# Designed miniproteins, single chains, continued (4): the designs that were tried, part 63

Each design is a single chain, and the fold is of that chain. pLDDT is the mean over its residues in the fold that is shown.

## One batch from the design tools (miniprotein)

Design m14166
Fold by ESMFold2-Fast:
Structure m14166 (fold): chain A 87 residues (1-87)
Amino acid sequence: STPTLEELREALERLEEFFEKNKDKLSEKEAQQVEELLRRAREAIERGDLETALAHLKGAVHVLLTSATKNKDEEMKKELVEMTREL
């Protein structure tokens, strides 16, 4: 089922905090891509556009997971998966 607006807002806040904590582990391009996706997710949440918000949050998760996998950062991967289980 599609997450609620409140669930998406909570997921966004957690992903923003995770991103800030792990920003130094990302390439400049990956960091810019995550920032843009999280910004667009926030804008979609403010409009009540659940599907667009979810798509952008999943996009940000994908970039973060890809980076963690490439860097063989199993702790970062585990934390991200635990955090985003409700998405």
Scores: mean pLDDT 85

Design m14167
Fold by ESMFold2-Fast:
Parts: C-alpha cells; structure tokens; sequence
Structure m14167 (fold): chain A 110 residues (1-110)
C-alpha cells in the first residue's frame, strides 16, 4: 500500500483499508468509536471530500473499486455471513450504501 498523508480525519479514526479511484481520489474504509464509514479523499491534497456511514451490525473487512468506479465494501453481518455493499461515486460525492446479493454480484462479475 502507498503511504498517504490524509488530513481532516477526526481524532481516533483508524484506516482499515484504502483503494484508489480512477480519478486519482482515494476510497478509505474507516473505523471510529466502533463505527465504520467510507471516506472519499482527494488524492493530491489528502483532504476528506465526503464521508458516508456504513450500516450498524456489519463488520467491514476491506474494500475495492469496481469497473464503473464505484466502491465495493466486504463485510460480515452479526450471523457471520458475508455481505457486499456498493457505495456509488459521482462528481466527487458518495451515494448511500446499497446492500448487494452476493449470488447476484458474483453472477454479474462472471
């Protein structure tokens, strides 16, 4: 992973994972006070451009960027089952997280 200087994160924020978006901005998976969020970070300045909370009851473990430039988050639910969330990225902003069916997602990627 590249070393990035990120500014504007609240005190107590932990970076869980980072992925680079096609526009050069960064998708950052954060943990703060036992809660998880995705931050959109400017790839040149390290400033936080946007942040969206992830649903409670999920334990996110990683993220990546799909072919359309959307953020995909891998998480586990309270039953220990895998969950995929899609966070849309448009015009330097994050949309609300959308829960994906894993079987449907795998079919679309195949």
Amino acid sequence: SEHHVITGLPEGSEIVDVARLPDGNLAVLLRRDGKYSVALVDGKTGEVLDEVPLPEGLTPTGLWVDEDGNIIVLAEDDAGEGVLLRVPVKDGKLGPPERLDIDEYALRQA
Scores: mean pLDDT 79

Design m14168
Fold by ESMFold2-Fast:
Structure m14168 (fold): chain A 107 residues (1-107)
Amino acid sequence: DMSKLKEAFDKFVSAYEDVLNDPDEKRREAALQAAADYADMIASQNLAEGKEEAAKATRRLADLLRNRASVDEIRKALEEAIETGGLDVDDLEMLIDLLKYAYTSIK
């Protein structure tokens, strides 16, 4: 569903911007690490399935998340990961949840 995919894309970018603007460093680190680790997991799954370009695009997104890349770099990496089939709507929904709520699982 292209409309759901676009909505998830826009929500992911908004969630990422919110993380970068969060004054709490522990919440920023938890959110970015959780999202990057999930993206690395999906990249590894894509590679195991022979989807080399999808794996590469999703791995790039993980690296950019860990390095707190600019919103423009994240937008481009996210677009490439989606276009290559590296990330679907369910993956985007999980990444959004991790960006918003990963800190709530840390005691």
Scores: mean pLDDT 85

Design m14169
Fold by ESMFold2-Fast:
Structure m14169 (fold): chain A 72 residues (1-72)
Amino acid sequence: MEEEKKKIEEVAKKILEAKSSEEIVQILLAVVADPSLSPETKEAILRLGQEVLKAKSQEEKEEIVKKFLEEL
């Protein structure tokens, strides 16, 4: 549980710091390939990534990530 939460926080930070949509997609592919994460966690991170990809501003991305982390 704690290792998974740490991994989720690390991934969310990488998504927020990503400079391009391509970088976000690479992060999401790494999450899908990670055998240490539960299917539920993978799905949650994929949904986060999709919402961040739809964001129009850095501020909107920060709000999406903050809300996601608060729900952990």
Scores: mean pLDDT 78

Design m14170
Fold by ESMFold2-Fast:
Structure m14170 (fold): chain A 80 residues (1-80)
Amino acid sequence: SMEERIARLLEFYRTHLRDNPAVRRLLAAMARHGRDDAALLAELGPGVREVLSLAFGVERASEIDPALLAGALALHRETL
């Protein structure tokens, strides 16, 4: 199910990507801008697409499931 897929992706995030500096910077920016690709590109530069692919397996932030983003942001807050 999508919920099981989201839970699996969040566990992968927690285990392997939580301390990655580029992923942490992406999530900090997404806490401010949500899934606004233009705002994220303006803040993080063109490399944002590679980090989106690494963290979420997507090319654009607008493609991220809102529940997956909410879970990732909750995990990001736990590491602050």
Scores: mean pLDDT 78

Design m14171
Fold by ESMFold2-Fast:
Structure m14171 (fold): chain A 74 residues (1-74)
Amino acid sequence: PSEEELEVEVLAALGIIQATIGLMDAEKRGDKERVAHYREKIDRLLKASEERNLEEVQKLLDEITADMRAEDAA
């Protein structure tokens, strides 16, 4: 694979791992809205990865990181 293809796959995998952690934490506290939010982010990461869209994968990873930081601050 190209360097760009590999970067998309690695970043998408990292984003999915982070979103899954956020989803599991939301499930533990019974936050159905946040569970749905992280499920949507995972679906969008999978789609962006399939489309080889590095820019979208990077944006989604940044969004997930921001979401998790906001939850940790609350």
Scores: mean pLDDT 82

Design m14172
Fold by ESMFold2-Fast:
Structure m14172 (fold): chain A 74 residues (1-74)
Amino acid sequence: SSSVPPAVERARELIRDRDPALAALLEDPEVALKFAVYAGKKFKRLLSPEELAELALELHREYGEDLVAVLETF
């Protein structure tokens, strides 16, 4: 069973039609976990799947292929 938070898995489903490349990145459990940690550190609260989806879309729009590297430096 995946150790990825259910909220991140739900966010990936919400993203699938809007940004297939981002959804594919979040299929990697390591990337999904790094994203969950990033969101938790930045906002200091649990985000809804909808909030996580919008955050991921905004980060991918700004950083593109560098998104994973940005998450790793946080």
Scores: mean pLDDT 82

Design m14173
Fold by ESMFold2-Fast:
Structure m14173 (fold): chain A 65 residues (1-65)
Amino acid sequence: MELDIELLEAMARMARWTHGLRDVEIRDGKVYVWLSDDRREETEEMVEKLKEAAKRLGVELVVMP
């Protein structure tokens, strides 16, 4: 479970540099992602991919505006 949360966090951090995520944080066994004000069409697609990965890894992903 710890390795899975770290993998999801790493995926989200990679997406931060390329797909308009503002921040990524692990808190209380969950991965939090904040959306960038520099909204891109790829941002919404990346969020959906991260949600799918979170379900596969059994880690909770929280998307913040």
Scores: mean pLDDT 70

Design m14174
Fold by ESMFold2-Fast:
Structure m14174 (fold): chain A 103 residues (1-103)
Amino acid sequence: MTLEDLLMAVLLEPGIYAAINKLKTVSDDQLLAVYREVVARLGLRVTGESATRIDAVDPETGVRVTLSLDAAATEIGLLEAILALDPDPLMQRIARQSLAELR
């Protein structure tokens, strides 16, 4: 699977949850590369980066997103980004429910 395939899966309904599961099976370097591309495509501003995580903020809403090599923390961060940035009320409802179950 290419970086572009992972990114398209993250951005396409209903593939978002399948993409999150696929992200758990890639190497750390590939995962960080996907995170950088997601941050760029969502228009997020990077506030911090390390070998294990990227911290970013949406400049329009002030919503903060953390993308880390911890798969559970990454799933939470992606679901929070969906809640903040996805205009689909069904996707927002599903993301909110999934976050409640993970916390």
Scores: mean pLDDT 62

Design m14175
Fold by ESMFold2-Fast:
Structure m14175 (fold): chain A 68 residues (1-68)
Amino acid sequence: GPPMYPVDHTLLDDLDAAQRARVGAFLARHYPDVDLSSPQALNALASYVLAAGGELAAELRALLAELR
């Protein structure tokens, strides 16, 4: 079934609300049409970006390392 990527439903659960808002703002710049208002949507899109790889995945990993 869709989507064909591994979703880590807890990927951002170690982050506080302000840190999750920073991740949401980062993702919204690249995916402006995606509703990121829920923690579940943030975890799903972040998991997708990290699984897809490339420059955006590297930037997201760097942001997560900065926040942790």
Scores: mean pLDDT 75

Design m14176
Fold by ESMFold2-Fast:
Structure m14176 (fold): chain A 116 residues (1-116)
Amino acid sequence: SLEERIEALLRELRARVEAGEATPDEIRAALEAVAGLLAALGAEHGVPRSLIERVVRLLVEAADIMVRNPEKAVEVLEVFEEFVRRVVELMRARAPAEEIERVIEEAEKKLKEIEA
């Protein structure tokens, strides 16, 4: 399933990041792949395009923070793993767009706090 593929990609990325072996290109490629899978899942569950675009932007921002701040990479990835789990659950449940937007806003705020 798309969810199983997302979980596998994040698990592999986490192991590489925790080992101090993840390159900037690996981080970007992994999060880009996760973004594509989340976009496909969102489209399947009727999520508005504007919210799918915000999810993709959040993934790009997370990758940028991880690459620019290697010492914060694990913390960023932890926030991101929680975000993905919550947004997948909401997409599967066909939750109102407002609930998905709230979860995106919470993740955006937390990533800004880590970057600061």
Scores: mean pLDDT 86

Design m14177
Fold by ESMFold2-Fast:
Order: structure tokens, then C-alpha cells, then sequence
Structure m14177 (fold): chain A 90 residues (1-90)
């Protein structure tokens, strides 16, 4: 379905962000930039996938808190959970 395709694309984009976040050569500033891009991605996806709007916006808000606290481990774990949820719904 079109919904399954959108969820698979979103999961792939999040998996690419995780590769950057797990890269030990990346600075904190580069990781913050990627996390901000993920927040923007989730806000945009909430407009494109109205069935998941509340879920995606809640993940975006939690990621903003991890950014404020520079909790990259927490952000990684949260994104991994979202990827698993998206794959189950696809």
C-alpha cells in the first residue's frame, strides 16, 4: 500500500541517520545537526501520514529533549524504537 511505502521510506531515512549518530568520528555538533534533521523529518512525515501524526509528533518532541540534554545514547535508542514500530506497521 502507499502507507506501507511511506513507512518503509521513513524507516530507511531514520536508519541512515542512525549510521551518522553511531559514527565515533562525528562531532557532537554534527550529531545535533542530524538529530535536528530527524525532528524536521518527523514533523514533515506527520503531515504526509496523518494516521501516525500523534505518534510521530511525540517522537519529535522526545528527540528535542534528548538534543537539549546532549543525550545521544537516549536519542539513538528512541530512533531505534521508532524504526521497529514503523516496520511492524508497514
Amino acid sequence: SKLSEKLEILALLLEEALKVLKDKSKSDEEKIEILQNVVDLLNDAAKEIPELKDLLLEYAKRLEEYIKNKDFKGAIEEIEKLIEELKKLA
Scores: mean pLDDT 89

Design m14178
Fold by ESMFold2-Fast:
Structure m14178 (fold): chain A 75 residues (1-75)
Amino acid sequence: SAEREARLAAIRASLTPAELELIRFAQEVARRVAETRDQEAGADEFEEFLRELIAKGELVPLAQKLLAEIAEWKA
């Protein structure tokens, strides 16, 4: 537990503010989906956030990759 917690703390310390916000938003969407059981609404909310990241020029390759994964899941 302590080793895992130390590793996670080190990872978080190495992340950019944009990466931290992406993780936080993904966790919030996952929590909402768990409460509502609405996976489609969660996917739509996450797509909107990823499009905003692209518009800001933040994490663009990762955001594009995640959007493609969501599109495949919806197909």
Scores: mean pLDDT 82

Design m14179
Fold by ESMFold2-Fast:
Structure m14179 (fold): chain A 61 residues (1-61)
Amino acid sequence: DEEQKKEIEEAMQNLFAEAQQHAILATKWANTDQDKAKEFREKLENYVMKMLEKLVEKEKK
């Protein structure tokens, strides 16, 4: 089980890194293309939801 918990933790770290990149892109596009900024914000929200799903999975035994 500890190995599975480590794998979930690493997956969550990867999702967090991707979420950070989408947040940067959303702010970058905010002044030039509002539709692009919105799209990246929606992707950021999806990554947050995936992280929550992984957290729930980590707690299941």
Scores: mean pLDDT 73

Design m14180
Fold by ESMFold2-Fast:
Structure m14180 (fold): chain A 104 residues (1-104)
Amino acid sequence: SSARDALIARITELFKETQARLEELAAKSTDPEKKTNLITLITMVELSLIDIERAIRTLSPEELLRITEKIMDSLVDLAGTDPEAKKIMEETKERILELLEEYR
């Protein structure tokens, strides 16, 4: 449906924005370990977008919300040792959950 395609487009743009923010953070990092952890987080964000898009196409609104929250919590946890990355992921989680509530 056009409403689902619009939701997927908005979430895709949000995730691209999040990826760009994390890439900037990685580029500014002088710590090789922090940089590697950020690159891992960026990869997991990209993979999570695929899972969320599939969930939007296949699941009920209630199941979609539950699965998306679990995915986003996992990404926040991955960022937990980096306060800047954690903030980016927490803000992305809040915004995606708001988008899902709007399109229920």
Scores: mean pLDDT 88

Design m14181
Fold by ESMFold2-Fast:
Structure m14181 (fold): chain A 85 residues (1-85)
Amino acid sequence: SMSDVIKEAIDFIERQIAQGVDPLDALSLAMDRVLGNMLIALGNNDMQKYNDYYKALKVLQEGMDMLEQGASADEVLEKLRKKAE
């Protein structure tokens, strides 16, 4: 589901930040992983997974826009958690 994809992305982002990765870079890496999985789903004709990854990627892009506008990592992660409900 889109919620599961977002939750996995949050866990990945939090782990990267805990290891000293910049929040913008951590979110960018998470988006690259979701995009890769989205393309694999498309290649397998799994349109349900493709749509879940696509919707999750759009939510992560909103988080990226917030970081670029000066929001804290904590504010962005809270927004992502709410979108995963």
Scores: mean pLDDT 90

Design m14182
Fold by ESMFold2-Fast:
Structure m14182 (fold): chain A 83 residues (1-83)
Amino acid sequence: MDVDRRNIAQILGDDYGFTPQEVQDIYRGLQGDPQSSVNAVNAINRREGYTDIPVMDPQQSVTYIQSLADTVRRQQQFRRQMD
């Protein structure tokens, strides 16, 4: 379970060019930490160019990061099936 969360955090970090600290925030967000989830969402939004978005509630940020992780898991599963 922890290996899976670390792998997802690293994949997102590589995709967005995150620092090790930002990757750690995604990892903690995947564990349900509200503040780390807010930090991760803000880092993603900054890289997407969204600087004027409404502040997401910490609970919404946790849900968002978990949803994003599920998307990454599905994409990785699909890629493995194309081998």
Scores: mean pLDDT 73

Design m14183
Fold by ESMFold2-Fast:
Structure m14183 (fold): chain A 73 residues (1-73)
Amino acid sequence: SEAVEYLRKAIDHALAGDFAAAQEYAEKAAEALPEATETIRRTVLEVTRHVLAGDLAGARAAGDAGVAAIEAA
């Protein structure tokens, strides 16, 4: 899925601390799958919150959960 590919890019950039690129890829993911816009935005926001808290394990888990939710739909 193109939306999943963009969401994975958004997550990777957020994990690297590049929140501007993460937001850009999140918008591309939402454009590819508009019905998942809320899930995509929530996923990137939760990954970002965990990264800012220094919780990389929580950030990865939040990203994986978001991808799984879109793939299950």
Scores: mean pLDDT 89

Design m14184
Fold by ESMFold2-Fast:
Structure m14184 (fold): chain A 120 residues (1-120)
Amino acid sequence: MKLETLKQEAEQALNELKSALEALDKNPTEENAQKAVEASEKLFEALKKLLEEDKEAAKPLVEKTIELFETFSKSENPLVQRLALYNLQKLLKILKENDLNELAEKTEKIIEELTKKLNL
């Protein structure tokens, strides 16, 4: 698969996840939660492929992904906060497996703050 195609797929998946999380935040239905979960799984598969092909090209999209989950971690909706936590934990594992230590540290700090807010 060509690098440009992988970048486009990851960018599209990120935009799809953002839309799904915005929909869930406005209307916390089971349908919107399912769409957000499916969109997040699609994004993680796209990011894994991009990281395997070119870690440097993947970094900007990883940073945008961290920023997206950090934004939704500040939602007043507990379901959105819990989905953000779950996805940040999955992202942290991927970052550590790929030796992206600086981005992993940033992600871990967001997880710690959100975990305290959720009393977990």
Scores: mean pLDDT 86

Design m14185
Fold by ESMFold2-Fast:
Structure m14185 (fold): chain A 68 residues (1-68)
Amino acid sequence: MMVSVGEALASLGITQEEVAKFSVKEIMERAGVSRRLASAVKRGDHLTILVPERTAVAIARAIRELLE
């Protein structure tokens, strides 16, 4: 199933402002995603980008771990 990363982030209470605090490299390394996808997430393009559900969950959990 394809889902938006924005929906996965919202389900964990994560805001775009919190995501923007992290570097593209931190998002890429922690979530195990491409530089292009990590850059899109940081810019807020993730609200319109559809990815496999497992990928969206991995990104959301990586951001949550970075916030700890």
Scores: mean pLDDT 73

Design m14186
Fold by ESMFold2-Fast:
Structure m14186 (fold): chain A 67 residues (1-67)
Amino acid sequence: MVSELEKQMQQKTAQLGAEVQELIDQAKKLDQQSPKDGQAAYQAAGDKGNQSSQESSRLTLEVYRAS
């Protein structure tokens, strides 16, 4: 069975990915209406993606050490 810790880490990683995807989808809609506003929204989504990537790496190391 998957440990409770692994389950929680997988859920958190999935949540972070979903948040980034939602920002990308919003940026896509803005880009269709206003390319300038869309570019700014894509930049914000990219910044969130970088933060999410760093958090995912940290979580992966914690799970690996706990395993």
Scores: mean pLDDT 74

Design m14187
Fold by ESMFold2-Fast:
Structure m14187 (fold): chain A 77 residues (1-77)
Amino acid sequence: MELLVVGASEKDGVITVVLRDSETGKEFTLTVNESSIGRSQSSNLLSKTSQQVNEYVRQGDIDKAREVAEQGNKESE
């Protein structure tokens, strides 16, 4: 099972990181809320999120890669 970062997208202040399984071709989504990180840093998070997720995926730390993207979206407990 191989997971790689296909890309990241932003919609309505929500930053979404897309991961794809090279084996099955299946993809799943990690979501980060722009409001939590601030407007000026929203675009920076998008770029850094894709890079950090890619690095964690390469290291085999999918769990941390997922948490990095989702932590920004945890504004409502």
Scores: mean pLDDT 55

Design m14188
Fold by ESMFold2-Fast:
Structure m14188 (fold): chain A 79 residues (1-79)
Amino acid sequence: SSRVSELLEQKARQLEAQGYTEAAQVLRQAARIARTDPRRAIGLLEAAAAMYEDRGDTEVAESLRQTAEDARRLLDEAQ
């Protein structure tokens, strides 16, 4: 989905600007996957969010979960 991919790329730029380079790279990878398999991309974001929460990076985890939810809404609106 082009809309999902665009959302993920925009969020990647935002997190990179805040110094969260690793999380931004995850979002860019998810954006590439979202062009062919947006549901798989959302699953990767949820898995990454769980990993960041486990490390104690709650702010990053919440940002990734919110992004996954926003992406799911865009996907459901397109179907």
Scores: mean pLDDT 85

Design m14189
Fold by ESMFold2-Fast:
Order: structure tokens, then sequence, then C-alpha cells
Structure m14189 (fold): chain A 87 residues (1-87)
């Protein structure tokens, strides 16, 4: 799988998790998670796996600290694991 294909799959999974949980999370928390995951996806598409992991880890930590829905936290965690398996 190419970095672009992996980035597109993670983008879809994260986007679905965000859409499904929009009503269960504050807009400020959602915006920050979107910003961090978008930076991670951009880094991944550029082949920078280490930076992508750092952004997804920041998104994970932020989601956990702000009591985000477990399904969203799990999706971000799975994204980190997928990038690590591809490095």
Amino acid sequence: MSDIQLSNQISSDVGDAISSNRDNISQDTLDQIVQLTTQGLRSLAQGNHQQAIQYFQQAYDYAVSNNSPQSLINTISQSINRVQQHS
C-alpha cells in the first residue's frame, strides 16, 4: 500500500468517526482533533511517517483529555497502529 492510499483510508475512517460523533463532542474539541489529524494525514501523504505518528498521538492525547467518544479515540489509535505497521 502506498502512503497516499494509507492516508486516504485513514482520512475516510477518521472522517466517519468524526461525522458519527459530531453531536457527542464540543465544536472546539472537534476542531482541534480535525486540525491535528489533518496535519497527520498531510505528513503521511508526504511519506513522513514519524511526523504523522506525532500528530496522530497529539490528536489521541487531546481526545482522551477532553473525554471524547471512545469510538473516535479508538479510530485515532488504530490510525497510529496502521502508520507504525507501514514504517
Scores: mean pLDDT 85

Design m14190
Fold by ESMFold2-Fast:
Structure m14190 (fold): chain A 55 residues (1-55)
Amino acid sequence: MPSGREQVLEIMRRAGEETAEWMKANPDASGLEMVRKFAEAMQRAEAEVAAEVAA
């Protein structure tokens, strides 16, 4: 099972990748939209990693 540290790093990695790809697809996005998308990506990544750990 991944440690809590490994879980945090994986969540940050997934959220960062998703946000970077979204920013590339949306070059005219505002800074506030970027921050909100990163927050949403963090919530999704946390739920995904939590589900994987629980399975």
Scores: mean pLDDT 80

Design m14191
Fold by ESMFold2-Fast:
Structure m14191 (fold): chain A 65 residues (1-65)
Amino acid sequence: SLSIARLRGMALLTDLELSGVAEFEEKDGKIVVKVRNPSEEERELLEEAKRYFEEAGIELEVEEV
C-alpha cells in the first residue's frame, strides 16, 4: 500500500543515516537526502528507497556532497 511503501523508503534512509553516509529531511512534501561518497551497496539502497517513494507518490531529491 501507499503507507507501507513510504515506511519502507523511510526505513532504508534511516539505515543509511545510521551508517553515517546520508542525512535527510522532509520539506514541502518531498524528501531531500545528502550523501557523501556512497558505496555501490549504498547507491543500490538509495535506488531502492527512491522506488518505494515513487510508489508512495513522494519526491526524493538526492544530493551528493
Scores: mean pLDDT 82

Design m14192
Fold by ESMFold2-Fast:
Structure m14192 (fold): chain A 97 residues (1-97)
Amino acid sequence: MEEAEKIAEEVQKRLEEAGFPELGEKTKKAIIEAAKKNPEVAEELKKILEAIENKDAEAVNEYLEKLGELMKKSGMSKEDIEDVLTGLSHLAIEELE
């Protein structure tokens, strides 16, 4: 949980700096709720952030798809899943180009 909270805060900060503070807050809350349901979410988030840092758009897309499936299997609502994926996709778009 401490690791997931740290990742969620980093994603929020980066989205805020990109000009999306409301999206950042929403994404942070959704990430924390996802990690409470399944701690494996934190590991998939790390892979996504590493792929973004490495400018690997193909890996980002693959890990986002895997994260979406993991959250679905963990019993998360469609709205919470969309909040996480939307925020991470926005972050990837801003930082890959």
Scores: mean pLDDT 84

Design m14193
Fold by ESMFold2-Fast:
Order: sequence, then structure tokens, then C-alpha cells
Structure m14193 (fold): chain A 78 residues (1-78)
Amino acid sequence: MLSDAEIFAAMAEIQKLAQQAAEAYQQGKLDEAIALLQEVIALLQEMVARSQGDPARKAAAQQAIAEAQAWIEKLKAE
């Protein structure tokens, strides 16, 4: 079970990586943006695995994974 401190730390890291991915995309660094989004997905998958007792958090993390995956596919198509 994740502690509140571990959850806040994970959310902060996910937010940081997502911002870095957006900045990389704006700079035309598509490979870097894709790599950062893959790291976001990995952290979200860990959050899903540890959120079995919190259905709302699990659902939100799964939705965020789907959105990140859709973003990666769009970047690969460019």
C-alpha cells in the first residue's frame, strides 16, 4: 500500500515528466517526448498496481495511461 507521502511524490514526478514531454514536443524533439511519455506510463502502471484498494485512483491512472499511449501514437505518426 502506498503511503500518502509516496503518492504525492509519485504524482509530482509524473507531473514533472509530463511537463518535460510537452517542452520536448514544442522543441521538435519527438524521440525525447516519446521517451518521457513512456516513463510517465511506467509510473502510472506502478500506481495502478499499488491502488487496488482505491478504485477511483486506479481508474484515473488507467485513463491517464490510455491518454499518454494515444499521444505516443500521434507523435509516431508525425
Scores: mean pLDDT 79

Design m14194
Fold by ESMFold2-Fast:
Structure m14194 (fold): chain A 110 residues (1-110)
Amino acid sequence: SKEEILEVVVELLNRVGALADELARLRGGSPESREALFVVGRLTLLYMKLTLNRDSWSPQQQKDYALATLDADAATIRAAIARSTDPQARALLQQMLAAIEEARERIEAL
């Protein structure tokens, strides 16, 4: 349902937001921190778009848009991991990637 998609996105945003905040605390201003914050911004926009289009978009359109956003976010984090030589930053980015992939599978199953 549209409600289940929104619930998954809110849970993901809270988890990824907490990880991005930790990365910013440990490595503020780093490329890894900037990419993590960009992903948080894109997830926030996803939540807003799903909410604003709740009545105008079908459940399938909500699902398709959410999956496309999560695929883009996963690609952004994978690229950041590949470029990073900081083990602590990489560990936090890997946790963000795992959370995004879990959310993607949950939404795909709806």
Scores: mean pLDDT 91

Design m14195
Fold by ESMFold2-Fast:
Structure m14195 (fold): chain A 71 residues (1-71)
Amino acid sequence: MLSKEEVLELARKRVEELAKEYNLSEEETKKYIEAVEKAVNEMFERGASSEEILAAVDTILRIMEAEIRKK
């Protein structure tokens, strides 16, 4: 199973990938990174599984991408 650090690295990589693809500002990129890091940390603290945490991260990234693509 993935560790907390592995989940955080995957989440950050996906945010950075979307930021580069869609030319997001540093401030927007930082906000999304902070959002996924907060969600991952809170879910690990409450004893959520790696699978549940990855699903939550995927949901956040889906919302982020939809907002970026809509303009």
Scores: mean pLDDT 78

Design m14196
Fold by ESMFold2-Fast:
Structure m14196 (fold): chain A 77 residues (1-77)
Amino acid sequence: SAEERAAALASMERLRDYLVKLMKENNVPQSVIDKVEARFDALMAELRAGRISLEEAERRVLEIVEEALKEIEKAKE
């Protein structure tokens, strides 16, 4: 539904902002942070345009989150 899509987009924006903050606090390189942010922005644009399902968007969000968490661990050594 349109309400579910709007809620998902709002949640994705909050999650993107939180992950960017978390990566910065853990000294992840800015170039890596920029790539994660760009992936979220591209995914939100595809969902907003109706080119992907909500289920596919959720799957892609989990992939981006997993990669961001791996980069945080890598930055900690």
Scores: mean pLDDT 86

Design m14197
Fold by ESMFold2-Fast:
Structure m14197 (fold): chain A 98 residues (1-98)
Amino acid sequence: MERSRRLVERAREALRRGDTLTASRYAGEVVDMFLAGEATPEQAAEAFRILAEALRRQPSPGSDEVARGLEAMAEQLRAGRPDGAGRAGEEAMRRARE
């Protein structure tokens, strides 16, 4: 858990500095660690929030739907519903493709 905690802190610091690319890389590593069972749902939820904020700062077609999906995934993980998080992500990606 120590490594995932440090990555979340680094992602927040990068986002605060406006370095959305670095913030997304660190947040992505936390998500990968969560999928491998090496990070907590709370850390994964924070990583998804950081990814959503980074995406909102660099908008592109469909990016708002993806950002909303990432925020919904974070909410489901904080509520103890990882299956709900997966469904929210799938729905957001489907809408972004339209």
Scores: mean pLDDT 78

Design m14198
Fold by ESMFold2-Fast:
Structure m14198 (fold): chain A 97 residues (1-97)
Amino acid sequence: MTPEEERRQAELAIRQLEVAGEAATLHGSSQSNAPLARGALDTMVRIVEEALKLPYGGDVAEAAVKQLERVAEENPALRDDFLEAAQRVRELAERAA
């Protein structure tokens, strides 16, 4: 791939993360919505796993961690689930490096 194509793929992954992150945030405010929030978190982790196969995957992982840590602070009911997802993303990025 050209550097421009690789950057475009990373930008697409970040947009997919934004959509999944919005779903996690919408459901993260209550323990009653925990299964829906966890499904969105699993989707975010899978997006990062796929993005890390690309040269700009580290940028995607960093964006995901920042989003998850922010959502954890804003949603105390599922804070531990969001922080665990952020840790999973950090470990995936470290292994891919």
Scores: mean pLDDT 77

Design m14199
Fold by ESMFold2-Fast:
Structure m14199 (fold): chain A 90 residues (1-90)
Amino acid sequence: ARAREAAERIVELARKAAEKIASDPAEALRYLGEAITTAGRAISAADAPGFSVSLTLDAEGRITGFSATAPVPELEEALREAEALLNAAA
C-alpha cells in the first residue's frame, strides 16, 4: 500500500515537472525534487540500502535528462515512467 501510494505520487509529480520544463524550469525542478524526496522516504521505509539518481540540465537550468534506479519493484516501475515522461518533454 505505502510503496504503491509513493509510486503514484512520483508519477504525478514527474508529469507536473514535464509540463513545466520549457515554461518554468525552476518549478519543474521543484516538482522533480519532491518526486525524489517521495522515493527516498519510501526507500527508507522499505529498509532498502538506497537508490541512484542522475539529472542533467542545460545552461538555462532546464531538465535535459533524468534516470533513477531503486531496489524496490513498485518504485522502480514508477521511476521508469518518470524517466519516460521527463525525457520525452526534454
Scores: mean pLDDT 81

